# Designs tried in a protein design run: designed miniproteins, single chains, continued (3). Part 32

Each design is a single chain, and the fold is of that chain. pLDDT is the mean over its residues in the fold that is shown.

## One batch from the design tools (miniprotein)

Design m9157
Fold by ESMFold2-Fast:
Structure m9157 (fold): chain A 82 residues (1-82)
Amino acid sequence: AAAAVERARQLAEETRRLTELAKASTLEEGARYGGQAMAATMQIQQLRADNTAVRDELSALLAESGEAVREGSAALAEKAAA
């Protein structure tokens, strides 16, 4: 349980880092980093599914990671529209 929460924290931090890289990159590179951030978020979702005893903690980390992905997607959409 503790190991799953620790891994999810690492994945949430990685998602935020990748989202910041996406915002700072060209549209093509940004889309690639955004895809990697989404993959990291999906790993947190899997950890939540597999670790019901710490589901509330994992749900909070999943929400944090998902918010970062949404912010990155919005920034890329603005770049595509410009």
Scores: mean pLDDT 80

Design m9158
Fold by ESMFold2-Fast:
Structure m9158 (fold): chain A 76 residues (1-76)
Amino acid sequence: KEEEARKLYEKGLELYDQEKYEEAAELFEQAARLAEEVDPHSELTVQALRGLAAAYKKLGKYEKAKEYYEKAEKAE
């Protein structure tokens, strides 16, 4: 579960670096969901939520970006 979440997060980072923000957001969302199931306050959960927020910001979805950024801050 944690290992699966981390793999999804790492692949999300790769897609984000390739500017494939929609695909990156999907993987970060899956990673955040799995990481939260294991430990909602883990570093991986915080990183995945921040990645998701960053991807949404790049997509112009500022409301969602703000929501997930705030969730990441509360998880920390």
Scores: mean pLDDT 84

Design m9159
Fold by ESMFold2-Fast:
Structure m9159 (fold): chain A 107 residues (1-107)
Amino acid sequence: EKARELLREFKYDEAIKVLEEEIKKDPNNARAYRLLASAYRLKGEFEKADEYYQKAVEIDPRFKELDEADKIVLSNGYALTVFLYKVSQGYSLEEAALYAKKEYERL
């Protein structure tokens, strides 16, 4: 999807714009809220990131495990590298984040 590509290219403002449009069209899109939280965290907007992540978890409780994974991925260079590698291999963002967390925990 377009927002995922923009995040991979470090185009955070463009990604936020796309994700806000997606949420406007579908307010129950938990994945869009999670990606929006990641974009804000990468910009250093931690309060907004936490707000959007809570919204994702409210819509889909399965994202609760992803909160810890995303925090590890976005704060640790090794975990981020594993995440990006798995995304490049065709894994979903959710699967890639959980895998990166698992590999980080093996250190």
Scores: mean pLDDT 75

Design m9160
Fold by ESMFold2-Fast:
Structure m9160 (fold): chain A 87 residues (1-87)
Amino acid sequence: MLAERQQQLLTTSDPKKKEELIEQEVLLSFAAMVRSLLEKLYEKKVVKPEQYEEAMRLVEEAEEAAREGRLEEAKELILEALRVAEE
């Protein structure tokens, strides 16, 4: 079966809501990729434990914001997580 989120995209008749659901899925996928990147950087000891913890917290907040439809906030949180990991 298709994933529940993909099912919502297929069944939504409102074009604006459909666009928002697509953007939500893109942001959640991006957050998952950033999370994976942070985990790899931590495993390779490239980032400090403090940076990893803060960046992961921001990714979790971004995932929640995206799920709640706060798409602009989710984007800002993802960018901040990447910034924390680079410092």
Scores: mean pLDDT 76

Design m9161
Fold by ESMFold2-Fast:
Formats: structure tokens, sequence, C-alpha cells
Structure m9161 (fold): chain A 83 residues (1-83)
């Protein structure tokens, strides 16, 4: 399942990232997966944005509002890169 894939990724990330960052990634992934009306593309945008921020040591989206804002920010970045 997708949950099993994320658990394996998280186990590998624990070797590279600090414990606090791994816990924030876990919480953010759970929050994203809990939003039932996201398309596959929107879910991938949210997860990609979250991972980029995690590796930069930036705060991760934990609420539905923060996650939806992160998706819109990624969409705007992709539009700018296409011009």
Amino acid sequence: SMEEIFERILENLEKILDEETVEQIRKSVQAILNIKDLTFDERMLALTHMHIRAFKGEPLPLTEEEIRQAIEEMREQLKKSKG
C-alpha cells in the first residue's frame, strides 16, 4: 500500500535527517493523506513541496489550509518555470 511505501521511506530518512524533522514529515504526510478530495497530482505536489521544505529545515504544512496553500505555491512555481 502507499502507507507501507511511506513507512519504508521514513525509516531510511531517519538515518539522514534529525528525529524532529522525521516526526514533522510523518505528521505532514498523515495530514496530506487525510484530505480525501485531493487529486493524485495535487497529492504529489503537496508531498514534493513538503519534502523540499523538510530538507531545507523549513516548517512543514500540518493543517488542511497550509497543505492547500503549499499546492498553490507549487503550481505558481511550475507556471513561472514554463515561461
Scores: mean pLDDT 77

Design m9162
Fold by ESMFold2-Fast:
Structure m9162 (fold): chain A 69 residues (1-69)
Amino acid sequence: SEKQKLILRLIGLELRKIGLEFEKELIEKKKEKGEISEEEANKKLEELEKEIKELEEEIERLREEIEKL
Protein backbone atom coordinates (compact mmCIF):
# COMPACT_ATOMS: atom_id res chain seq x y z
CA SER A 1 0.00 0.00 0.00
CA GLU A 2 1.02 3.65 -0.42
CA LYS A 3 1.02 4.18 3.36
CA GLN A 4 3.37 1.20 3.92
CA LYS A 5 5.78 2.54 1.24
CA LEU A 6 5.88 5.99 2.90
CA ILE A 7 6.44 4.41 6.36
CA LEU A 8 9.37 2.33 5.04
CA ARG A 9 10.86 5.46 3.40
CA LEU A 10 10.41 7.36 6.69
CA ILE A 11 12.32 4.62 8.57
CA GLY A 12 15.13 4.86 5.98
CA LEU A 13 15.40 8.66 6.36
CA GLU A 14 15.39 8.41 10.19
CA LEU A 15 18.27 5.88 9.99
CA ARG A 16 20.23 8.21 7.64
CA LYS A 17 19.68 11.07 10.10
CA ILE A 18 21.05 8.91 12.97
CA GLY A 19 24.15 8.20 10.83
CA LEU A 20 24.74 11.92 10.15
CA GLU A 21 24.23 12.79 13.85
CA PHE A 22 26.84 10.12 14.71
CA GLU A 23 29.28 11.68 12.20
CA LYS A 24 28.60 15.11 13.77
CA GLU A 25 29.38 13.66 17.24
CA LEU A 26 32.69 12.22 15.97
CA ILE A 27 33.74 15.56 14.42
CA GLU A 28 32.85 17.43 17.65
CA LYS A 29 34.92 14.93 19.70
CA LYS A 30 37.89 15.27 17.29
CA LYS A 31 37.62 19.08 17.59
CA GLU A 32 37.60 18.86 21.43
CA LYS A 33 40.73 16.62 21.37
CA GLY A 34 42.55 18.91 18.90
CA GLU A 35 42.76 16.06 16.32
CA ILE A 36 41.22 18.36 13.67
CA SER A 37 41.56 22.13 13.16
CA GLU A 38 38.71 24.38 14.33
CA GLU A 39 38.31 25.66 10.73
CA GLU A 40 38.06 22.14 9.23
CA ALA A 41 35.75 20.93 12.04
CA ASN A 42 33.41 23.95 11.66
CA LYS A 43 33.22 23.45 7.87
CA LYS A 44 32.34 19.73 8.26
CA LEU A 45 29.82 20.48 11.03
CA GLU A 46 28.15 23.14 8.83
CA GLU A 47 27.85 20.64 5.93
CA LEU A 48 26.47 17.91 8.24
CA GLU A 49 24.02 20.35 9.87
CA LYS A 50 22.73 21.35 6.38
CA GLU A 51 22.24 17.66 5.42
CA ILE A 52 20.48 16.94 8.74
CA LYS A 53 18.16 19.94 8.19
CA GLU A 54 17.29 18.75 4.66
CA LEU A 55 16.54 15.25 6.02
CA GLU A 56 14.37 16.71 8.82
CA GLU A 57 12.35 18.63 6.20
CA GLU A 58 11.88 15.41 4.14
CA ILE A 59 10.88 13.49 7.30
CA GLU A 60 8.29 16.14 8.23
CA ARG A 61 6.82 16.11 4.69
CA LEU A 62 6.55 12.29 4.79
CA ARG A 63 4.92 12.36 8.25
CA GLU A 64 2.32 14.85 6.95
CA GLU A 65 1.64 12.65 3.88
CA ILE A 66 1.24 9.54 6.09
CA GLU A 67 -1.19 11.40 8.41
CA LYS A 68 -3.36 12.32 5.38
CA LEU A 69 -3.67 8.62 4.41
Scores: mean pLDDT 88

Design m9163
Fold by ESMFold2-Fast:
Structure m9163 (fold): chain A 116 residues (1-116)
Amino acid sequence: MELPKELQLAMKALAYIAQAVVAYANGDEKRAEEFKKLADEYIKQIEKINPEVAKALREMRDRAIELSKKGDVEGALQALREGADKVIEKMPPEYREKLRRMADALIDQTRARLAA
């Protein structure tokens, strides 16, 4: 099943937020700011389609990055999970299972990168 544009944009935003979290945790502030800007660009596109999803992504971005900057890696990963769940809850029911699998895979990949 192909994801609607809104869901594709939301997953792209989530992926860049996760990459910013890894970069901040590794002390690569310049790389982290680049990923944050990419996430913000996708969130801006989503805002025109679904403002509630855009709001949830911004809240996830802010919380996960704040925790990552403080060195709270587990807190940042939990913020990504909670934020992803909030975003998915606002999506049509028929896509929620697929989106949860995609988010779980992304969070697992992020955890692995933070452990390396």
Scores: mean pLDDT 87

Design m9164
Fold by ESMFold2-Fast:
Structure m9164 (fold): chain A 61 residues (1-61)
Amino acid sequence: TEEVMREVEALAVGMRYGARATPETFEEDLARAAAEVADLGEAAVAAARAGAVGMYNGIYG
C-alpha cells in the first residue's frame, strides 16, 4: 500500500542520515531526516527518526 511504501522510504531516509551522523552531528541529522519526510505525515516522521536512531546506535551505541 502507499502508506507502507511511504514509511519504508522514510525509514531509508532516516537510516541514511543515521549512518553518516557523528556524535557531534546526530541531533542535526535526526532533525534533517524528520524535516525531509515531514510532508509525508506523522508515521513517516516516526519511521525516519527510528531509522536514524537505529543506524546511529548500530555504529556508536
Scores: mean pLDDT 81

Design m9165
Fold by ESMFold2-Fast:
Structure m9165 (fold): chain A 76 residues (1-76)
Amino acid sequence: MASELFKQAAEALKAGDYETAIKLAEEAARLLVESDAGSKLASLPAVAELIKAAKEADPETAERVFEIVEEMFRSL
């Protein structure tokens, strides 16, 4: 579930829908933190895809996405 939301967030970033991307990334991060170790590991490729998409976004959106990902990893 979390991996699908990260993929949707990456697609929203590529489409320029930054508000939707941030909301999806926040929800995905919350679900990932609450998940088991196996689900956390399985979601890493989707998180990498989100980071890649964020690098092509505007600086403000990229910063917000990186903050979400950093906070998520701190909570793992």
Scores: mean pLDDT 79

Design m9166
Fold by ESMFold2-Fast:
Parts: sequence; C-alpha cells; structure tokens
Structure m9166 (fold): chain A 84 residues (1-84)
Amino acid sequence: MSAEELIKKALEALKQGDLEKALEYAQKALKEATEHYRATGDGLPLALAKGLLGEVYYKQGDFEKALELYAEAYALLREELARA
C-alpha cells in the first residue's frame, strides 16, 4: 500500500474518531513516505504523513510529540516549496 493510500485511510479513521486506527495507518504512512523520500527526494508525502501523525498525537493529548511532528512537517513543506 502506498503512502498516499495509507494517508487517506488514516484521515478517514481520524474523521470517525478511531484514534487507534488513525495512529496505525499514520505510522505505516510515515514508514512508506520515509522510504520514498530516501529513494526520490520527494518530501511532500513525508510532510503529509508527519502532519497527520502530529494531529493524531494532539487528539490523544501528547502535545509535545504533536508539536515536534508539526515542526518537521513545516520544514519539509518549506523545502518542497523552495524546490518548486
């Protein structure tokens, strides 16, 4: 399953309030997006996966972990915009 498909599944779980499923899919998306980034230099799926994982941690009350992931996602988005 691609990072894009896993991100979509995590978003659907998050909308339904299923934080356990959202976390599972977001973690899988992060793994796939990290491998894609290492192979291609394409940071957009990685930024999306980190932002989504941050949202899951925020909803679970892990605010420090959420902020770290949001900061990493923002840095990747800035890099991708500079590349364009």
Scores: mean pLDDT 85

Design m9167
Fold by ESMFold2-Fast:
Structure m9167 (fold): chain A 60 residues (1-60)
Amino acid sequence: MDDELIRNIVLTVREMVGEEAARKAEEKLRELRAKGQLSPDNVLKVVNEVTGSLKHLPPL
C-alpha cells in the first residue's frame, strides 16, 4: 500500500500549513487510495486545495 507516500505528504502539509490541513489531506488521500485513484495528479489537487484554501504562512 502507499501508506509511506500518504504519510510523507501529510507530514509535509502539517509542517507547512498546520495540523487541520494535514488531517484534511490525509482523509482525501486515503479516500482516493480506497477508490484506486491515488495518482500524482489527484494528490496534487488535494494538496493544492488544502494548502491554497486554508491559513496563510505566518510572517517572518
Scores: mean pLDDT 71

Design m9168
Fold by ESMFold2-Fast:
Order: sequence, then structure tokens, then C-alpha cells
Structure m9168 (fold): chain A 87 residues (1-87)
Amino acid sequence: NMEKGEEKLLNQDYEGAIEEYEKEPEDNAEAWANLGQALVELGKYEEAVEYAEKALALDPDNESARAVLAIALEKLGKKEEAEKVRK
């Protein structure tokens, strides 16, 4: 549930947010992007990259997914790749 997932993110319940977003349909790019954001907050940067890339594969214009991807890549030391995403 997107609303419950967002509520959990706002309350810094990142594990709970992931659980709620995983219940969304597989074609929901925003759910994948928000799941990636929760993973960034948990320090799971490699997983955050994977979910942000899944979101961008579904919706290339998804701002949230692009932001998550850039942040996760920067945290992984891939600064040049992060800069290309931030264009």
C-alpha cells in the first residue's frame, strides 16, 4: 500500500516501508523507487541501486527513482556514475 509505505517512511520505519511497498503491483515504478529510498536509509546501497534501476526501467521519467539511484551510487563511491544520473 503506497499510503502506508509513505507513512512508514515519514516515521523512519524503513523495514515496515519496504514490506508495504513489496505488496504493490510489480509495474508500480513509484513503489520500486520508494522501496529504493527505504534501502538507502538502511544503508543498503547496492540493493537501492537495483530497485531504482527497476523503477527507471518501468518509468524512465521517475524523478524519485533517479534521485535514489544517484544517492546510492554516490554512497557506493561511484561518483562519476552518480553525476551522469543527476545531469
Scores: mean pLDDT 81

Design m9170
Fold by ESMFold2-Fast:
Structure m9170 (fold): chain A 65 residues (1-65)
Amino acid sequence: SAAEKERQEKLKEEALKIEGVKAVIVEGDTVKVVIENADKEKVLKELEELAKKYGFKKVELVDLS
């Protein structure tokens, strides 16, 4: 639906603004985020808040550092 696409796009847009975030992939209720040279704890907290805001259930980090 249009609302689902809008939620995914807004989450991706906001997540990509976080320092150290290189890529964002949405798979169902899971948000997969690729990070590099980032504060993992800080980024995870910000991503979990965004996921909750946009109705996603899980955040997975892939750290390239």
Scores: mean pLDDT 83

Design m9171
Fold by ESMFold2-Fast:
Structure m9171 (fold): chain A 69 residues (1-69)
Amino acid sequence: MAFEKKLEEARRLEEAGKHVEGLFLRAQAYVLKNEYDKAIEIAEEAEKLDPSMRALVLNIEQIKKILEE
């Protein structure tokens, strides 16, 4: 439910030309699913459009590392 709503919001932002904001929400949606590798891939795409998004990539990688036992 929260995942689907976040993906739908991301899709609308991407269609409105807000590509970085859409990718940011998509990455957050996959973090909620504990799909960190997919979230990192999406965050890396956001970083290609906006270098300030590197912090998002690093934060997701850190969360994955901490939670990987």
Scores: mean pLDDT 78

Design m9172
Fold by ESMFold2-Fast:
Structure m9172 (fold): chain A 58 residues (1-58)
Amino acid sequence: SEEAEIVKAILEDAMKQIKTKEGLKNALESLKEALKKEKNEEVRRVLEEYIKKLEEKL
């Protein structure tokens, strides 16, 4: 979906800007909150993918 592609691009750019463990934790918290509110299944899958990637970097 177009929305999922846009979200994925935003998350890729955001990840490139994370330079600290605190920034990584803040991003992870934000994505978990976004996932709780998201109703689009394709966007939810993208959020879950990036939550997993961020958790593996901690």
Scores: mean pLDDT 83

Design m9173
Fold by ESMFold2-Fast:
Structure m9173 (fold): chain A 90 residues (1-90)
Amino acid sequence: GAKEALEGIKAVAKEIAEETDPNRVASLYAAAGILATEAILQGADEEKVRKILENVGKAADARLSGNQEEAKKYAEETVKLADEAIKELE
């Protein structure tokens, strides 16, 4: 359901922060987009999920630019926002 999709986004964001292959970073971001759509369809707040996906995109952009520290920062923000969205699903 929505909780599982949001948990999946957390896992993907963590992988992006550690990934060195740019093709794999792009694939992980695409997976996050699919999970974001699933979360919304399963009842997660659309505005919150879009904000989560925005931070995943920033993490991916930072990794592609070689900025691992910035990628970790955005991945951590993604995890925080996803945890907040999960709590709201009760």
Scores: mean pLDDT 88

Design m9174
Fold by ESMFold2-Fast:
Structure m9174 (fold): chain A 55 residues (1-55)
Amino acid sequence: SDEEVRKELRELLEEIRSQFSEEEIEGALKVAETDIEQAKKLLESLKSMKAFRES
């Protein structure tokens, strides 16, 4: 499950990469590797932003 969260987060960050700086993407990926609870929160936040943009 933690590996699934990291995979989804990496895939979603690639889809919306152009909306963020390289430093922001690198920071988000580091969070995914070091803090799974923050990774889960970040994933939900990014999913919400993507859904809003695709509406």
Scores: mean pLDDT 74

Design m9175
Fold by ESMFold2-Fast:
Structure m9175 (fold): chain A 55 residues (1-55)
Amino acid sequence: MKKELEQLTDELVEALKAGDYARAEQIAARIEELIKKSGDKEAAREIQARIKAAL
């Protein structure tokens, strides 16, 4: 679900900015699971771009 992926991506970016790698890993695993289940390659690209922009 697009809204769920967007919400999780926002949470992942916040965790990375806070240096909370344990939380970031849990959120990233959930995002990966959803992308794998949906096969949405575009969502994967958008998420990776947002992570790069946050770093």
Scores: mean pLDDT 75

Design m9176
Fold by ESMFold2-Fast:
Structure m9176 (fold): chain A 61 residues (1-61)
Amino acid sequence: RRERVRELLERSVELSVEAIKEAVLARFGSPEEAERHRARVDELAAEEQRLAAEAAALAAA
């Protein structure tokens, strides 16, 4: 379904926004928690790549 590709892209945008929030917290928050926030940014980036790959696969089908 074309709607599913749109949903995946919308979710990717939501993950990008969340990653920006985590990046801000990593930069300006507690130093003790900075590494934890950076790890969450990496996790969100990996999930975004996964959704983009799924959307590409659906578009190719």
Scores: mean pLDDT 79

Design m9177
Fold by ESMFold2-Fast:
Structure m9177 (fold): chain A 100 residues (1-100)
Amino acid sequence: MSPAEARAIELAVRALELAAEAYKLSTNPEAQKKLEEAMGHIGEAINAVNAGDRAAAIAHLEEAIRLLREAKELSTNPEAQKKAEEAIRLLEEAKAVLEA
């Protein structure tokens, strides 16, 4: 595994933890569903990096970012919104690392 791939996985794992924390804080079922779907795509991105498929990893990261943005808009809990925003930032960084 390259240093870039290892870094992308570290960032994605941290984003997954933040998305899970946002899910626990959320009281909106639609936001929870979007967070669960985002967590699924983060997991698939990690699997794709481990398989050497950077294109698939980037596509899953982009979908996770989209879902996290939608979950943030649906959320009324400020702490959940902050965790979703931090997860988005980490996934954007992971994507940039894989695109370099």
Scores: mean pLDDT 91

Design m9178
Fold by ESMFold2-Fast:
Structure m9178 (fold): chain A 66 residues (1-66)
Amino acid sequence: SEREKLIQEIYERALKLAKELGLPDVENIKKMAEEALKDGSKFDELVRKVFNLELLKRITEEYEKK
């Protein structure tokens, strides 16, 4: 389904961001993706996780821009 494709894309983005930021959160992100596949209401939580990771990356990049 389109939802499963979006969950996969968001999951891959979250993993990449967590690795780039050096966060030991890979297992938690995987669990969130598995939960989102079983329950669509959990998809919003996965989306928020990616958004927060992207925001954190932007903040760290801006402070390290010297």
Scores: mean pLDDT 77

Design m9179
Fold by ESMFold2-Fast:
Structure m9179 (fold): chain A 80 residues (1-80)
Amino acid sequence: SLEVDILEALGRMALGIARTSKDASVYPIVEKVAEQLYELGAPEKAIKLLEEAAKLAEELGDKETAEKMREKAEELRKKA
């Protein structure tokens, strides 16, 4: 759907911003996008976005954020 496509694009852009700026405030935005993707019936896209966010946070040395993103991905995986 158009809404799913827009949210997926927004999530990808948010991760790009986090990678270049290293701004941790972007991760709550990624979480909200993933939650909305799940509610719109795209759980696989939501889980992938959170897993990519976790990997990025780990690469940037933010282990707390990485663990939080992995926990959210696992929670959605169990509900899907």
Scores: mean pLDDT 85

Design m9180
Fold by ESMFold2-Fast:
Structure m9180 (fold): chain A 57 residues (1-57)
Amino acid sequence: LVDQMAEEAYKEAYKLALKAGYSKKEAEKIGQQVAQAVRDGNLEEARKILEELKKKA
């Protein structure tokens, strides 16, 4: 379950980062950071990063 949630968070962060003007390489790094936060159980950090990306997009 956590692995599936982490993968979904990665995909969402990747799409948002591309909309915000980040390169594919940067979007992959951001996506991986969000996915790792989900795997670590740090949902607050994951949400914060996603909200910041949404505001920039």
Scores: mean pLDDT 81

Design m9181
Fold by ESMFold2-Fast:
Order: C-alpha cells, then structure tokens, then sequence
Structure m9181 (fold): chain A 97 residues (1-97)
C-alpha cells in the first residue's frame, strides 16, 4: 500500500525558506564534500523552479543526512548543517498539512 500525501503548493516565502536551507547546507558542505554541496544546490534550484515539492525536499535531506551520519569522514559541522536544513523542510511540510 502506497501512502501518497498531497500538500498544498508552498507560498513564495515557504519556497524561499527551503531554497535558503539547502543553499546554507551546501555552503557548509562545500569545504568537506563538494559532491554533497553540488547535490544540495541542485535540489535548491529545482525547488526554486517548482520541480521539487517540499515533501520530496524533506525526503532528499533525510537521505543525505542518513548517508552523512554513516560516513566517519563527514565533519560534525556538515551533519549539523544538514540537520538544520531538515528542520526547516519539516517545518514547511508541517505548515502545508
């Protein structure tokens, strides 16, 4: 059984909050993991373009954080940046429920 959740479309302010969260996490990650930074910036651009939903953005951050936590080479600063970005995504998704 597939649980598909339809959320209301985000406001321009909510969309910008998501974009800013991904870009801030990418900026922190760029020093230690440029591939992760590129991934995060790509998602930010897709959110800005309306191609990625808030729920999909939350899922992408959750997956990225899980991968980062399982890599001992990832710095605590990058983990914290991903956790902060995920918190923003969760807040936006909650507002759209």
Amino acid sequence: EELERELAPPTPEQRQRLVDAFENAAKVAEKDDPELAKFLRNIAEQVRAGKVSPLAAELALSVALTIAKNDPRVSPEVIKALEEALKVAQEVVDELR
Scores: mean pLDDT 80

Design m9182
Fold by ESMFold2-Fast:
Structure m9182 (fold): chain A 60 residues (1-60)
Amino acid sequence: GAAARKEEIRRRAREHERELLRRYLAGEVSPDEVRALTEAFLRELGEEYGLSVAEIRAII
């Protein structure tokens, strides 16, 4: 259902944020790269679920 789909979106966002934070703390990505990778992830997630970036941000 819609609730399960939103929870899956939140879980995937949390997993992405955790990995990105790990890479940032390891010195593997710059602040600008963190921003760009986050924007790209939200766009890809929106495309997969048929939602806008704004709708994905409202769920997270």
Scores: mean pLDDT 87

Design m9183
Fold by ESMFold2-Fast:
Parts: structure tokens; sequence; C-alpha cells
Structure m9183 (fold): chain A 71 residues (1-71)
């Protein structure tokens, strides 16, 4: 993957983290799943992240965002 894709994914993960802190979990999950896809994540794994947002699991979304930002 390119350096530009990694940079964009980190930016999306940061925005998702902020949305999750605001309680906007579905939007956070959507952005975080996009970040995952840019980092080479499968559609199945991206769907799991989106489901965390739909479930309102802010703690798991914040943890996933932190993990992606470490990549």
Amino acid sequence: MSEEQIEEAKRLAEEARELAREGRYAEAGDLLSQAGILLGMSEKSAQQIRELGEQGDGTSLLAAAHDLLKA
C-alpha cells in the first residue's frame, strides 16, 4: 500500500475517533471501515467495524481507531 493511503487512513481514523467521542457511532464506524479498507482490510473485517458503530459500541470503536492509528 502507498504512503498516501496510510496517511489518508490515519486521518479517517482520527475523524472517526472524534465522532465516536461525540456519540456519533454510526458515522464513526463508516469512516473507520473506510480507513480499514485503505489499509488492506477485508470487506468482512470492515463490516465488523461498521456493526460496532450501528450497535453504539463507542468503547470498541475507540479501541479499533487507536489500533488503526498504530499501523
Scores: mean pLDDT 79

Design m9184
Fold by ESMFold2-Fast:
Structure m9184 (fold): chain A 65 residues (1-65)
Amino acid sequence: LLEEANEAMLNGDYEKAIELYEKVAETGSKKEKAEALYNISLIYKLMGDEEKAEEYKKKAEELEK
C-alpha cells in the first residue's frame, strides 16, 4: 500500500495516491500513518487546497511526537 501510494504520487496520479495513503493511514504502523498523512498534505498543497494541506500536516506531526 505505502509503496503503491508513493508510486501513484510520483506518476502524478494524485487521486489514486490520496486513496492509497488514506488506506495506509487506517492500517499502517505509527510511522507509516505519519508518512501517509504528510504525503496527503503535500498532494493537497500541490493541488492548491491549503486548508486540507495544513490539516493533514498537523495530523502527521502529532503522530511523530
Scores: mean pLDDT 80

Design m9185
Fold by ESMFold2-Fast:
Structure m9185 (fold): chain A 70 residues (1-70)
Amino acid sequence: SKELVKALIETAIELIKAGEVERAIELLKMALSLTPDPELKAEIEKAIELLEEGKLEEAIEALKKALELL
């Protein structure tokens, strides 16, 4: 559901802020599996790539854009 995807993304943002990057990526991969929306998928995938590069602030910004699509 859109509500579950939103909750996963919001929780991932909190985990990133807490330094729990690996758990955030895990939740974002779950969110990807639950949505067919290609624009939402693109922003979540971008956030995962940014997190893997250590670009936490840019990743949070991509996730905020993802939330605007919900």
Scores: mean pLDDT 88

Design m9186
Fold by ESMFold2-Fast:
Structure m9186 (fold): chain A 83 residues (1-83)
Amino acid sequence: SAAEAARRSAEGARLLAEEKAKEGEDRIELLRRLIRELEEAVRELRRKAAEDPENAAEYRAAAEALEEARREAEEELRELEEE
């Protein structure tokens, strides 16, 4: 499903950011980039839901999955920025 594909994609992006952070890349910068990418993906999915009523439920479910991933990334970023 579109929601499952979106969730898997977001999880993959987060795992990649985690690996790069382990290699010494700036985790704060990586999280900010991930959050921006997820926000754009959510906006695009919501646009598709509006344009394709027959598949709107699938696009909305995918957008919800990516918003959850964005929320998790924002929480992690907040914790890092507070230190």
Scores: mean pLDDT 78

Design m9187
Fold by ESMFold2-Fast:
Structure m9187 (fold): chain A 73 residues (1-73)
Amino acid sequence: GGEESLKLPEKLFEKAIKAYEEGKLKEGEELFKKALELWELLLLRSPPELHEELEEKLEKYKKKYKEVVEKLK
């Protein structure tokens, strides 16, 4: 189902955040980019009723990633 489809992009976001926290800036950026690409595809293929949940989760990951990036600038 749609929740199963979230596992890979969610794991990629988590790996991106962890990579940045560990000082692996390039790896973190690439992982975050891949997660965004997969999430955009998921949104395009998902029914409208799932869009609110997906957008909410995406905003949460984007905010967390931005906070980690801003701390390392």
Scores: mean pLDDT 77

Design m9188
Fold by ESMFold2-Fast:
Structure m9188 (fold): chain A 59 residues (1-59)
Amino acid sequence: SQDELILEYVERMVRGALKAGMPHEAIRAMVEELTKTESEELAERIRRRLEELLAEAEA
């Protein structure tokens, strides 16, 4: 689905930004911009996945 493709795109962008050493605050800001035109349901799924990826990077 389109939502699944958007989630995969966001995950790849977040993982790339983490690998490049981008600060977590900057990654959160970037992802929040990407959610502005999305449905609240998809935006919530994106935010949840983002926090999971950031937590994994800190472990």
Scores: mean pLDDT 83

Design m9189
Fold by ESMFold2-Fast:
Structure m9189 (fold): chain A 60 residues (1-60)
Amino acid sequence: DAHLKEGEAYAAKGVEAEKAGDYATAAKYFRQASRHFEAAGLPALAALARKYSEEAEKKA
């Protein structure tokens, strides 16, 4: 499933950006992860990624 793999890849990039203190980039990657998880039919993972994006944006 391409959407699952891309969602995982964007989530990993979001985590690395968060560790680097780049919260604006982390928020962007978590938003992309959420969209891919929605397209993959994984609403719980999509909601979690969206929450991470929102929390990262508050720190940006």
Scores: mean pLDDT 85

Design m9190
Fold by ESMFold2-Fast:
Structure m9190 (fold): chain A 55 residues (1-55)
Amino acid sequence: SMRDKAFIAANRVYEEAKDAGLSEEEIREKVREVLRQYGFSDEEIDRMVELILKS
């Protein structure tokens, strides 16, 4: 599904940003940007970001 593709892409960006030593705020912003490119609403993005960061 589109959600599965978005989660895979966002998780890759999350891992790269963590490995680069970025702050949680910077990681959050990069993950949000990826999810916006998939066309999700801000409310959906907020929920998806929390799921990614809590894993």
Scores: mean pLDDT 83

Design m9191
Fold by ESMFold2-Fast:
Structure m9191 (fold): chain A 66 residues (1-66)
Amino acid sequence: SPDDKEVKGQLDEVLDIAKEFNTPWVYDQALRMLKNYLEEARKQGNEKLVKYVEEKIKELEELKKK
């Protein structure tokens, strides 16, 4: 779906910004944003987008541990 491609692009930008600033506060804000995207994807029943967002949340949580 075109909307899925746009949302995936937004998620990738959130991670890139978090990596650039590399602070606990920015990682927390990015995680909050990704969790909001996850809730919306679940409400829409978009299983492919749910999986993609979950993968991005996991990547961001691993980055925060460093």
Scores: mean pLDDT 82

Design m9192
Fold by ESMFold2-Fast:
Structure m9192 (fold): chain A 70 residues (1-70)
Amino acid sequence: SELRERLRKSLEQAKKALEEGDLVTARAALHEAVEVLRELGMDEQAEKIEELLRKGDLESAVEVLEEALK
């Protein structure tokens, strides 16, 4: 699925940005992932990531995205 490939790219971008300390890029990648998750009908995972983003917990947001891609 093209949407699943977009999610994988968002995950890779978010992980790389976090490793580099680029929180702006990491947040942007995770927000893109939320939009794609909603398009896939994964609304529960999308809401969970949005809540974690509001709390500034980017590492946990990445974990939710990794679990969604299993």
Scores: mean pLDDT 87

Design m9193
Fold by ESMFold2-Fast:
Structure m9193 (fold): chain A 97 residues (1-97)
Amino acid sequence: KLEEARRLLEEGEKYFAEGKYALAREHYLEALKIARELGDKKLEAEALAGLGKVYYAMGDYELAKKYYEEALKIYKELGDEEGIKAFEENLAKVEEA
């Protein structure tokens, strides 16, 4: 399951880069489900971050903000200073839109 969740995140990123946002969203949602089943907080935050990016690209800034805030909360729990900074920047971009 862990290897499957990592693969889903990688495939989601590829679909996102191709502009295939619906497919990227499906992959990130499945990765999020597996991450939560495993209790893997870092993987959960990565999947939530992916969902935030997808919704931002689709113009749904309210959902993008919600997912980025959930990811940021987990990164703060983990003490991941780089993740905290990155998602504070992502939230600022959503607020500008």
Scores: mean pLDDT 82

Design m9194
Fold by ESMFold2-Fast:
Structure m9194 (fold): chain A 55 residues (1-55)
Amino acid sequence: SEEIEKLEEEIVEAVLNSDYKKAIELLEKLKKLYEERNDEIRVEIADDAIEKLKK
């Protein structure tokens, strides 16, 4: 999906720039898209990444 690919690219850029707030916001959007697809494994991976960036 083009939307998912774009979000993944933006997340990588945000992390490389140490913009963790933006990375978290983008990961929350990515998590929601995976929830809509019933992709439980990728939802959990996104959630874990969000938690690591918050702490």
Scores: mean pLDDT 84

